# Ledger of designs, part 16: designed miniproteins, single chains

Each design is a single chain, and the fold is of that chain. pLDDT is the mean over its residues in the fold that is shown.

## One batch from the design tools (miniprotein)

Design m522
Fold by ESMFold2-Fast:
Structure m522 (fold): chain A 85 residues (1-85)
Amino acid sequence: MGSAEEFVEQAKKLLEDALADPNASPKIKELIQQALKALEEKDLKKAKEYVNQALELAKKENLSDVAFLLSAALTQIELAMKLEE
């Protein structure tokens, strides 16, 4: 359980679920798309930065479901980063 690749795959699924949420603003969706691109490029640091920005916007917009998915994705990215050390 929990190779870096498995955590990245789980993060992608959580980000795709957040992107599919109709309540997510265009700016949040843009940041999620940038995070997904960073994960494809194996840039975990950039992915984390984009997810953090999307999470802060989701909190400001009171989007609890989107914020939960983004927070869960952030945790998966952080776990992947620990395994790459």
Scores: mean pLDDT 85

Design m523
Fold by ESMFold2-Fast:
Structure m523 (fold): chain A 82 residues (1-82)
Amino acid sequence: MKEVELRADSPETQALLEALSEGIDAKRARLEGERVLDANGNPVLRVRLTLEYEKDGKKVTLESEFTIDDDTLARLAAARAA
């Protein structure tokens, strides 16, 4: 399996981070994506999101994994570009 890293300055990464990190003052963000098939055989992107932020002067890391379909990912990128 191969993971695709989404860079913080990409439109897709920024749009996804804005959607998922609402209310979090993130100091650093990382997205990794891997294309897989869902239970219905549809191609989807499995994404691992890592957000780093500070609370009470300590570094905190929040990790989330989720699945996003190609249409949703493209729609988020288009919304960021507009």
Scores: mean pLDDT 61

Design m524
Fold by ESMFold2-Fast:
Structure m524 (fold): chain A 100 residues (1-100)
Amino acid sequence: SEIEEALEELIKKLEELKEQLEKELPGTRATVVVNWLLDELIKALEELKKNKASIEEIIKLITNTIDFLKEYKETENIKHPLIDEIIELLEEFKEQLEKL
């Protein structure tokens, strides 16, 4: 399905961003927390894909992840372009799903 393919592409991009965080910010608290969150998101997205979940369920998961990342970034005063890139990727994916 189109949604399944879109989820697979998102999961691939999230895995690549996890590797990039480890390369650019190795051993930092920000990398540990964000990579933990991305790992949990990837697992949740794979379960939603397997179970052919609704667009609404996927949007809810993505929205919750965006909100957490924005709050974490603000609370910890994290100023790294890669965190902004992750947020932007998730916001763009959410917007694409909302058009379906």
Scores: mean pLDDT 86

Design m525
Fold by ESMFold2-Fast:
Structure m525 (fold): chain A 56 residues (1-56)
Amino acid sequence: SDIADIQQKIAALRQQEEAVRRSDLSPRDKDLQLGVIDVALAVYNTVLRILQQKLA
């Protein structure tokens, strides 16, 4: 997948992170959901870095 597609996925995950923070979920459920989002963000940011280096 190209750089733009990965950037859109990262933007969507950051939007989900904000939604979770603003939700009425329990602190435990917020921590779990934010933890999952953080892992996904780390994966996509790593892929983005690799793709950017290969296109430079």
Scores: mean pLDDT 84

Design m526
Fold by ESMFold2-Fast:
Structure m526 (fold): chain A 101 residues (1-101)
Amino acid sequence: DMRSLLERLLELAREEGLEEIAELVEKLLNTDDKEKQLELLKEILLLLADHADRTSLEMRVLVNELLQLLITDPEEMKKLIDEIYEETKEKIEQQRARALK
């Protein structure tokens, strides 16, 4: 059940102090639009990458289960991974630019 998975993910995000992830999960719980669900999931994945040292194994397992429930098409999965890669690259460039000032 996707709702039960999202509710557990929300509880865990709050317990681990990942407030930004908790906010995105709440938005995902209240969103029925597939396109918006995928965009919110992408934002959650980017935040998890930023907080890799703070994310538990349970959090990673739950997010992976959510990915499998929302994305059953390999082409959609590839597109999501490619978009995360490009946005991560842009964030690294922005951080580098700030460090040089």
Scores: mean pLDDT 76

Design m527
Fold by ESMFold2-Fast:
Structure m527 (fold): chain A 64 residues (1-64)
Amino acid sequence: SDSAISTARALAKQKTEEAAKKVLGLVKLLLQQGDYDTAAEVAKIAEEEPVAAEAAEEARKLIA
């Protein structure tokens, strides 16, 4: 969904650990709902911001 993508962008640009945790929570919530396409887009946005990208990668490895 567009709102999830917009939220992920705003959070990633904050470059804080709290914002990174919220991005990870959003990815997990989308995966639980079966919205894999949106979850992938949100994770990709996190990867474009170095601080948030590390946390997103860690959560993916723990969940996988």
Scores: mean pLDDT 69

Design m528
Fold by ESMFold2-Fast:
Structure m528 (fold): chain A 65 residues (1-65)
Amino acid sequence: AEEIGKKFEKLVLENGASKEAAEAAGIGVKDGIEAGGDPEEILKKAVEESTDKAIKEGAKKLLEE
């Protein structure tokens, strides 16, 4: 959970989001997994539902790993 959250934070940052937005995205993924969510389903929802282009691109890239 922590590892995937940190990877997502880094990818969101690399795609041009603010540090705060990237940290929030990473925490959201970590918390979702810890609540019993499937990491792939959480990331797919981020691609489909996010309004932030950097979050969408980060989620797509992480799903390809």
Scores: mean pLDDT 76

Design m529
Fold by ESMFold2-Fast:
Structure m529 (fold): chain A 90 residues (1-90)
Amino acid sequence: DEIEVIKKMIDKLREVAKKLIENGDYEGALALAETIARDIEFRHPERAEEVRKLLEQFKEALKNKDYEKAISILDKLFDVAREADIEEVK
C-alpha cells in the first residue's frame, strides 16, 4: 500500500527533522524540507504554489524557533504529496 509507505516515510522524516532541530542543525532541517518541496513541485506542478507557501512558513517557524510548528508544516508537505498522488490515480 503506497499510502501506508508514504505515511511511514513521513513519520521517519518527521523524526529526522525533529532530531536535526533538537541538535541545532537548522540548515539540515531546511535542506530536508526544500528537498521534499522540490520533489512535490516537480511531480505535481499544480501544487507548486501551495508547496512554496508551506516552505516559506517552515522557514519562518525555524526563524521564530517554533519547532513544533516547523514539524507540523513538514507533515503538511507530505499530505499535499499524498493528496496529489491519490487525485492522479483516480
Scores: mean pLDDT 74

Design m530
Fold by ESMFold2-Fast:
Structure m530 (fold): chain A 83 residues (1-83)
Amino acid sequence: SEIEELLAKAIAGDPQAMAELAEYIKAADPETARELLDRLAEALRAKVGPVGAAELWSEGLMLTLSAEEQEAIRAERERLLAE
């Protein structure tokens, strides 16, 4: 799928794909945005470690999420930073 291709390219370090994925996440419904953010966080944690992954979650991607989802993501970010 187009989203799978964008996600794969973004994880591989393509800045254009990362920008397109970020815009898609901002425009997506909260459920889809959550799923994509979870997948991106897991893949980036494997590639850049927990600190690098946590930093990406602070850069506007959370704006598409519900209050409950934002709290869950903040808890996960705190866990990543603390190990």
Scores: mean pLDDT 64

Design m531
Fold by ESMFold2-Fast:
Structure m531 (fold): chain A 66 residues (1-66)
Amino acid sequence: SVEELLKKAREVEEEMERIAKEYDEKAKELANDEEKQAEVIAERAQQVSEYAEKKEELLEKAKELE
């Protein structure tokens, strides 16, 4: 249903925000290790991008069913 898809999209958004904050905290802890900090920042960008795509797919599916 549309409502179920919107609920899943919201859950994906919340998980995305949680993961982004977790990576931000890890990056701060690695402030003295430039190579590891860069790796964590790259992983953050990849994860956020993937979750953003999943959210958009769910929203598009909800729109198609309306």
Scores: mean pLDDT 83

Design m532
Fold by ESMFold2-Fast:
Formats: structure tokens, sequence, C-alpha cells
Structure m532 (fold): chain A 61 residues (1-61)
């Protein structure tokens, strides 16, 4: 779906922000991803959000 494609793009942007150590961009992308995933409310969206959350937690550790 277009919504899942958008979440996958945001996840890729999140990974790129983390690779560049751009904390501000990482926070912006994560918040947008989380909001969209929660609004979509599907198991597939939750899986993407869980992966994004794990990446952010690892980066901030």
Amino acid sequence: SAELEELERLLAELREAIARRDTRRMQQVYLELAEKAKALNTPEAQAILDEASALVEEYLA
C-alpha cells in the first residue's frame, strides 16, 4: 500500500539520519514515522515502528 511504502521510506530516512549521526533529523523522522504508523494501525505498520524504535534506542544507548 502507499501508506506502507511511505513508512518504509521514513524507515530508510531514519537509518540515513542515524548513519550521519544527525540527531535532530532522526527525531523528526522518528516522530513522523510513529504518528503515521499509529494512524495506520496495522500489524505491518507496527512491525516498522518496532524496528524504528529499536534503531533509535540503540543510537541513544
Scores: mean pLDDT 89

Design m533
Fold by ESMFold2-Fast:
Structure m533 (fold): chain A 106 residues (1-106)
Amino acid sequence: SMEKKRTILLFRLLAVSGDVLTAKRLLEKGKNDLAIKQLQAAADAARAIAEEARELGMEEVAELAREVAELLDKAAEYVKEGKNDKALELIDRALELLREAARKVA
């Protein structure tokens, strides 16, 4: 059912939000290598969510999830460059977009 698929999509958005918050904590503790791996995994998950949302006709959610993936990829690159403050700004933006996507699904 469409309701069941929407519920699964919501749970996946919440899971990615948790992963992004974990990456933020790792960066705040200077655990850059672990943060990069977490950000890359979260970006991959956001891309999968974007594809699923598009298949469900949820174009606004798909666009938000795509933007989240792009922000998380850029954040990982900034961490590789030692630019943790810039990475944290992008992480906070990604969390805002994930909250908006969850509201549109719920």
Scores: mean pLDDT 91

Design m534
Fold by ESMFold2-Fast:
Structure m534 (fold): chain A 90 residues (1-90)
Amino acid sequence: MKSLLELAREYLEKNPPPKLSPEEQKLIDEALEIMRKKYPKAFAAIESDPVLLEFLRRLIYEIAKETNFKLSPEEVAEKAAEKLNELMTS
């Protein structure tokens, strides 16, 4: 199976960066900060690689967008952590 880093590279290559509003950027930043505090070991591995960090930002954005930005940063962070765990354990 493809590594998380290989999946992240392929995703970022196929999906150009979205144009974010200030509100969308703030939600992504808040969700990242929550993940850093709640999942420090997993987050440290991701933040050490700029490709993985950008992939995580996109994953947070996609989750928020799917719910029309109605979820709290905490709820988005929890869903992003679940998706990351699925990708790492698959």
Scores: mean pLDDT 78

Design m535
Fold by ESMFold2-Fast:
Structure m535 (fold): chain A 71 residues (1-71)
Amino acid sequence: MSKEEIEKLRQKLKNSKYITDLSDEEIDKLPVAELYHLLGVEYEKQGKFDEAKKYYEKSLEIDPNHGGARA
C-alpha cells in the first residue's frame, strides 16, 4: 500500500463521527491494521455493515492477530 493511501485512511479516521477518542497525532502513529480496524468500527456505528466487514477483513489480512494480541 502506498504512503498516499495510508494517509487517506488516517484522514478518514480523523474525520470520523463516532471514533473521536484519538487525537490527530495518535492517528498518525497508528499501525495500518489498527487504522482499518477503527474504520470498520466507524462504519459499523454508521450502520454500513458491508463496508465495516471489508475494513475488518483488511485489518486481519495485515495483522491476523490484531484482535488477540493487544499488547
Scores: mean pLDDT 75

Design m536
Fold by ESMFold2-Fast:
Structure m536 (fold): chain A 88 residues (1-88)
Amino acid sequence: MLKLPEEIAEEMAKLLVMMLEAAESPAEIVGAEMLILALQEDARLEGPEAARRRIEEIIRELREKKGAEPSVEVSPDASIEEILEKLG
């Protein structure tokens, strides 16, 4: 299972939960998972600071455009699938 980078794991987990709660179709869920994978790769290649900035921007957009807010607690070391289980 995919794990979040430790430096930005909390922010990534929060973003994933917000995206999944705002999703209304399977395609939106897949899009959320793909975005998290891209952010993990960016953190590995460009460093956690760059990834953190992108996460903050996406969270801001979700709040402004969809009113999305996380409703569940997420561990920093949670996998994508563990987060999905908590949303069910």
Scores: mean pLDDT 65

Design m537
Fold by ESMFold2-Fast:
Structure m537 (fold): chain A 86 residues (1-86)
Amino acid sequence: VRERLHRVFRELGELAEKSPNARELGIKLVATMVLASALDDETLEKFVRDAEEILEKARKGEITVEQAVDEINDLAAKYVDENPNL
């Protein structure tokens, strides 16, 4: 799971670097990684799967990189809030 998580954030970071808001997006990505680090392995697997889908939409230009970062951040926060084992 950690290798897939790192891949998602690396590829999303590469897309963010091409944005005029690259610095702000980088800060949001770090915050999202901190949230994801609180998830257990089972919840992290679900998060990574959903994050990979969001990343793919951004790669295809279906959503902006800013939207992808916000959606992945919201997803991480949701999984933290909804996990009764945290």
Scores: mean pLDDT 75

Design m538
Fold by ESMFold2-Fast:
Structure m538 (fold): chain A 83 residues (1-83)
Amino acid sequence: SNVNTLTSFTSGVTSGSINGITSSFNNGSSPSDINNNMNTVSSNMTSSVVSGGNSLGIPDYGTVMGNGMTNSINNYTDGIISS
């Protein structure tokens, strides 16, 4: 569906953006600091997306896209922290 396509695209863009942001945090940051920083980024981004979906009257889209972003961020963060 169009929603699934947009969610996949958004997840890809989010992962790419997070690669750049996390590279900035890696210089002198512990794994715990990276995880906490990424959780903050994830929370802010997903809250914004869900809010946007609600404002447009399409809360299902906001929820699906938010979940996709959270999954992408969590998978990426786990990949950085794990050996």
Scores: mean pLDDT 63

Design m539
Fold by ESMFold2-Fast:
Structure m539 (fold): chain A 77 residues (1-77)
Amino acid sequence: MTPLEALDLMEEEVKKAYEQGDKNTVVALAGDAVGLRTSGGNAMSLQRELSKLPLEEAAKKALEEIKRLKETVETLS
């Protein structure tokens, strides 16, 4: 599995978690995606910010961060 394929799967799982109303899974998946490409500190910072937001805003922010990571992977790969 390439890093881009992993991020695509995480993006779809965030969308599914949002559809199910599962905010904890949205926050966890966003942190996992960031953690794959950056330090654990960045992952924890994102998870902390998303945990303060309503589900809709948390999901939007999570998807935006995953999209940025996909752009980074495409540039470096």
Scores: mean pLDDT 76

Design m540
Fold by ESMFold2-Fast:
Structure m540 (fold): chain A 100 residues (1-100)
Amino acid sequence: SKEEEILEKILEIYKELAKKVIEAKRNGASVSEIRKIIKEGNDKIVELLNEVEPGNEKALKVYNVINEGLDEVIEALDNGASVEEIEKIFEETIEKMEAI
């Protein structure tokens, strides 16, 4: 379905976003620079979510899981978390998305 195709694209974008954040952190990027990467990825995800009909329950669940995961990543970055801790948050978020 179109819904399933859009949600699969969102998952792929989220995985690419996770990879970019992890690589940026490994390369010593500032928290500010990593937040820009997160914003750019999240903006793309929101654009795709707007292609599903308003009130779609599955899309709302995906959106909530992504927002919770990104908030956890930002908080962890602000607290000086390791690459491994950030990677774990992304992995847990991806698992939750795949369970929807």
Scores: mean pLDDT 87

Design m541
Fold by ESMFold2-Fast:
Structure m541 (fold): chain A 100 residues (1-100)
Amino acid sequence: MSIEEVVDFILSLFTKEQTSMLFNSLLDGYLNNEPISFEELLEKLKKVAPKGKEPSEEQVKKVLKALEKAGIIEIDEEKKELKVKDIEKLMEVYEKISRS
């Protein structure tokens, strides 16, 4: 999956606040060399959403699968955890979204 496809996918499914929370959570995990819990990420994304705009688990999974297919993150389905694999590509996606 291309970076442009990931950007379009995130913009279609997430609000600006949800996008910022996603990238802050991924960056925090990367900087601390810690895996990110899917359940904790989902709760953070719900908390920053406007009322009635909370993302479904399926919407969050679709965004994470797009990031995985682009080689940006690694998902451990058994542990329900994710980890950043390519910080440069993650920052490129964030920059493109921030200019949209």
Scores: mean pLDDT 82

Design m542
Fold by ESMFold2-Fast:
Structure m542 (fold): chain A 69 residues (1-69)
Amino acid sequence: SLEDEIRLAYEKFGSNISLFTPKELAKMYGYDEDEVIKLAEEIKKEGRERGIVLSDGTAGAMAVLRLSE
């Protein structure tokens, strides 16, 4: 679920992820910047559909998590 992905992102990457941009997270973890940015925007849209407001950093970390799977 989206809530499980949020929890796992914070568990795996730490609470400070909310302070970073998707681009910075892509750089830190060695992923393509454009791919992470695009996926983070898609994740933020999924959040809005469910009434959840995700920060850029949380969405970026979730994008990295999805790409690492």
Scores: mean pLDDT 84

Design m543
Fold by ESMFold2-Fast:
Structure m543 (fold): chain A 65 residues (1-65)
Amino acid sequence: AVTGTITEEQRDRLLQLANGQRLSVEQLRSVLGPDADYLLGLADVDGDGLLSSAELVPVLKALVV
């Protein structure tokens, strides 16, 4: 189920994978599993299936519990 929340470990791993690069759907799924689609819906404003660090950081700050 998609919950819309992630752990600090998952956040840190995604930020390491981004590190100035764009994240693919496959990279997001490797960390978040089914929650990857929810994060893409919030952060992928270009609709290209890739997340920039500028799109990713504010969403991750909001989703960490």
Scores: mean pLDDT 66

Design m544
Fold by ESMFold2-Fast:
Structure m544 (fold): chain A 100 residues (1-100)
Amino acid sequence: MKEYEEKLKKIEELKKKLEEAIENSDFKKALELVEEIAKILLETAHEELKKNLDKEEYEKKKAEIEEKLEEELKKVKEFLKEAEKKKWTGEEVKEAIQTE
């Protein structure tokens, strides 16, 4: 539990830094922060699955989670690249995110 709480705290810290990067239109830093958040989320998910599932079910669910996270990460990266190309302000990026 404590290790899980520490990882959640780290994710919240990174999310706060991500918001600041977006507000400052620092899309390169925002991309780096998204990748760091994704790594922590994946590691946390793997640890929880390993505790609760048989080895075969664990490997299957692990692959599914990795695939879904990779797809979502790709979408976020494309969105941030588009925002950089269009020179969007942090406010415009926040409005686009809230529409989903």
Scores: mean pLDDT 73

Design m545
Fold by ESMFold2-Fast:
Structure m545 (fold): chain A 82 residues (1-82)
Amino acid sequence: SLEEVKEKADTLDENEQAQAYAVLELYLRGKISKEEAAELLLTYTGIDVSNLSREELAELAEYIRSKLSDKTIEAIEETIKQ
């Protein structure tokens, strides 16, 4: 469930949370497929998101974003835009 995935996200360090947010944003912006995003998230964080909908992945991205510093978010979003 999305709640179980959020609980697993709470166990990630700041670097892993930043990587997870970046991967989710790449998917939500249409730069990578859901399958690629799920594989990258599993590889970087050990979290399986394959059963989550696009809407649940967007909610997860907002949840992780709320845990990151504004500076980290700005750096990730700037990198993704390039």
Scores: mean pLDDT 86

Design m546
Fold by ESMFold2-Fast:
Structure m546 (fold): chain A 65 residues (1-65)
Amino acid sequence: SAAAEEAAAYVREQAKRYIEAAEKAGFKGVKVEVSVEGDNVITKVTIDGKEGTVTSSAADVLAGR
């Protein structure tokens, strides 16, 4: 949906800030992957081989910005 694409774009911009901050803090292998599934935004974060995935509704992401 258009809302999910807008939410994903916002999350991708926030991810750039996050990666920059983590790299400045000395973390290695920092990667953030953002994808859209229906009306949800899926964010996958990897730091030093540790992986975490968060699924958020586009509506919640857009309401929280």
Scores: mean pLDDT 81

Design m547
Fold by ESMFold2-Fast:
Structure m547 (fold): chain A 72 residues (1-72)
Amino acid sequence: SDSMRQKLKKILEENKKEIEKGKKGQLSKRDIILTGASLGMVFMSAKMLNDEDLAEEALKLEKEADDIFKKM
């Protein structure tokens, strides 16, 4: 469904902004955990929609969130 893909892309874009804030040290550990959880939900939803490109992008950002958390 195109409507669901548009919603997932919007969530992904908001999470990209949170990742950039995290790289600048502007987020708490709790904020990074919530960002990672949100990206995990986008990944699972994208897989259910057979949207491999969206799933791959979400997984890449989730790994970036994990890397930020490990450096805190």
Scores: mean pLDDT 87

Design m548
Fold by ESMFold2-Fast:
Structure m548 (fold): chain A 61 residues (1-61)
Amino acid sequence: EKKLLEEIIKKYKEALEAMENTPLEDVEETRKKNIELGDKIQSLMTEEIRKELQKIIEEYG
């Protein structure tokens, strides 16, 4: 659980750093990439929660 959260945070930081290194000339493109990354991160967070719950159910059941 702690590991999963830490990995998600790590991915988020790496994505932010990648965006910061994008040229300002591509501001619009950068914004689109930012939104896509945000959606990906959100999906990953939801999946992590789901997997954690699944493990609990399997352990108990």
Scores: mean pLDDT 63

Design m549
Fold by ESMFold2-Fast:
Structure m549 (fold): chain A 112 residues (1-112)
Amino acid sequence: SDLELIREATRLVHEDERLSEEQKEIMILVLRAVGLAISATDSNGPADMQLTPEQREQLVELVRRLIEYLKRGDIEGAMESVREAVDLLLERIGEGSVVRALAEEARERLEA
């Protein structure tokens, strides 16, 4: 169900006419990073990509908040949820992982 939540968020981002192309690209990078970390955790994949249960719950809650902000047309709230998700990924995910690379790219684009 968490991966289904990520798919729903990704669909809403693609379909949202209020988001700029750059905002869509940033959100999709973050959703992809979260989805990969959840998938690695569920499959007992690389340890540097795995989330603790608490970190998973925090990221899933941020994705739920993103969905609610997008449904309400609150783009600033949506972008803030994305920034919080990037910060959590960068605190947990080790150097050299694809999840880290996606989160770092999203951070660079958010700071530009």
Scores: mean pLDDT 86

Design m550
Fold by ESMFold2-Fast:
Structure m550 (fold): chain A 86 residues (1-86)
Amino acid sequence: DEREKELLALRATAEAAAASGLAPELRERVVRGLEEIARAIEAGDFARAEEIDDELMAWLRENGSDADLRAVQAAIAAGAEAAEAA
């Protein structure tokens, strides 16, 4: 089930991001963005989920440091691995 796998990946990504060394403000923004993406996917609005994801990634590239971007990429990779393992 693609939707279940995507939601599992987003949950795992949010958990990894919350546990990361990101500044509290950046961490809060990332977690909220992931929650909004999950809500769009649950509603079946994959186009909206992709828009939110693109906006979040663009914001992180402009406002985050290289270390922040690496932390977010690590969280995304952890989420993907958790979904594949399930």
Scores: mean pLDDT 78

Design m551
Fold by ESMFold2-Fast:
Structure m551 (fold): chain A 77 residues (1-77)
Amino acid sequence: EPKLGELTEEAIEKFRNELLETLTKKGILSEEEVEEAFKIFDEALENKEWKKAAEILEALLNGDREKVLKILEEEKK
């Protein structure tokens, strides 16, 4: 049961670090690819683009390398 304020900046940072370690340790994504994906996620949150933010986060959570790389490619300009 989600509550407002439970997803604090500190909780988000811990979550990011855990995903970064998991994805890089397993060789699913490089550190740079994960960091770029989180930049896209942060930008989507700032712009209130909830669907885009959810999509990139879901791809990272699932370790979906192909989907993450596709999202990164679309952001290339």
Scores: mean pLDDT 75

Design m552
Fold by ESMFold2-Fast:
Structure m552 (fold): chain A 84 residues (1-84)
Amino acid sequence: MEALEEAIRFGRYIAAAIKAIEELDSLTEEQKKELLEWAEKNSTPEERQMAETAVDVVAEMMKIKLSEEEREIVIAYTIKLIQE
């Protein structure tokens, strides 16, 4: 039962990561900067770890190669989407 609860939680992060990756190209440079600054102030280590894992899984599944900078932006956006 605990495994099911964790799977549901991780599924939410996967859905958020998919949306973050799909919307990456529509973000302005200013919006990217604002996302990084927001995530630094509004994320816990646990949220960051879950978002990082979800982003890496989604990028592999979608066969997308993210730069280090793009990966950080997508992680930040994933956390923001989860908190909304």
Scores: mean pLDDT 83

Design m553
Fold by ESMFold2-Fast:
Structure m553 (fold): chain A 113 residues (1-113)
Amino acid sequence: MNVIELLADIHRDIGIAYRKLGKVEEAKLHFAIADALRELAEKDPVIIPDTPLLRKALHYYSLGRAYLNEGKYEEALEWFEKARDLLMETLKRENPEAYEKVQKIIEEVKKKL
């Protein structure tokens, strides 16, 4: 699985949830992060095998999407943030160089907004 592509998808869904809650600036930030990470995922894909942390992150992401589909946007955000944090931990453990690239991209996006 391309973990950076998955992380981009999570940031997109966080942006959708924030937009639905009327938090426009937070939504813009997460959409911008998603776009930047999607570009990185295409140029420098990071394939991580099935690990317990990755499996847990996918489960939490699935829960977040279920809440999003029910219109429970605050609950969706909680699960998306947990999934994001577990993916970042997985990336840090399995590919520290990719973790550093992701962090730098996120910080660059934050500085521009």
Scores: mean pLDDT 90

Design m554
Fold by ESMFold2-Fast:
Parts: sequence; C-alpha cells; structure tokens
Structure m554 (fold): chain A 107 residues (1-107)
Amino acid sequence: MKELTEEAIERVTEAARARDLEGVKETVEETLKGLAAAGMSQSVLDDLKRQVEEILELYRARDIEGLRELQRRLWQEMIDNEDDPQRRTALSLALSLASALIQSLLA
C-alpha cells in the first residue's frame, strides 16, 4: 500500500503540473483499484474517492482558497486518524493531490 501510494503521488503530481486533469483522474482510478486489491477497506476507498472528487471540483472552479481550506480539513483528519494506517495512507494521497493542484493554479 505505501509503495503504491508513493508511486501514485508522484504520477498525480506530474499530471497536475502538466494540467492534465484526465491523467489525474486516470491515476486516481488505477490507484483506487490497486488499493482495493491490496486489501484497503471499502469505507476508506469511498472516503478517498469523495475527497478526490471534491478536490477536482474546486480545481475546475479555480478556487485556490477552497483547496487550501480542504487541505487544512484533510490535515486535521490525518491527525484524528493517527491510529488508522489505511486512512492515513489515503489521506496522504488526497493531501498531495490538493497541494499539487494548488501549485498548478499558482503557476
């Protein structure tokens, strides 16, 4: 899971820098399938999918402040879930996506 998530973070960051929204979506869909195959719980996968959809919606709206607010909420969820390795792994991907997309909008 950790290796798969680290690879996904790298791929999603590259796609975000290229402003390739379809590449971001494809990477996320492949990552969700890989995490499911690796035994990640459906509730964590559903939460990650929801978080990614919210991030992409804010990105399409070019809402930098909305993305920063969501990034703060995801960081709080990371703190609140310190004893849940699967949820922290999913949150790290969502946080990295939000950060990469904020940087893409600022460039």
Scores: mean pLDDT 80

Design m555
Fold by ESMFold2-Fast:
Structure m555 (fold): chain A 81 residues (1-81)
Amino acid sequence: SLEEIIEKGKEVLEEVARTRDREKALELLAEFRKYTEEVAPEIADALVTALQLAVHELLEHDVPLEEAIEWLEKAFRQYAA
């Protein structure tokens, strides 16, 4: 479901914010891609791209985790509409 995809994306952002590890971020993004290709293949690329952008903002800028999560949720809901 879309809610499960949103929750998975939030989990990735939370783990990235906690670890600040680029290699771990790439692993989590790859797992998220595999998951979305199985459950929502028609929008998987859009979902992965949005998560990559949110991860980049967390790691390269001082964007708060909650702001990144809110942006990601809005983007995912737009792609599913």
Scores: mean pLDDT 86

Design m556
Fold by ESMFold2-Fast:
Structure m556 (fold): chain A 74 residues (1-74)
Amino acid sequence: SREEELELLKEATDRLLEAVRAGASAEEMIAILEEFLAENPDASPVVKQALQNNIALLREHPELFRRLLEHEIA
């Protein structure tokens, strides 16, 4: 369901926020998202696409991603 999709995305976001607070690098944040995808193989295509988009944004614009995570998503 949409609610379950949003809950999974929130869990991934919360893990990233915890990592950012601990001083995680962009590479460490990408590893967290890749691990989350591996832990949730049955996640919907929408959730998988959203997480892959976040990985791409982290690779291209890590500082912008960190700012958005801290100020818009948290």
Scores: mean pLDDT 81

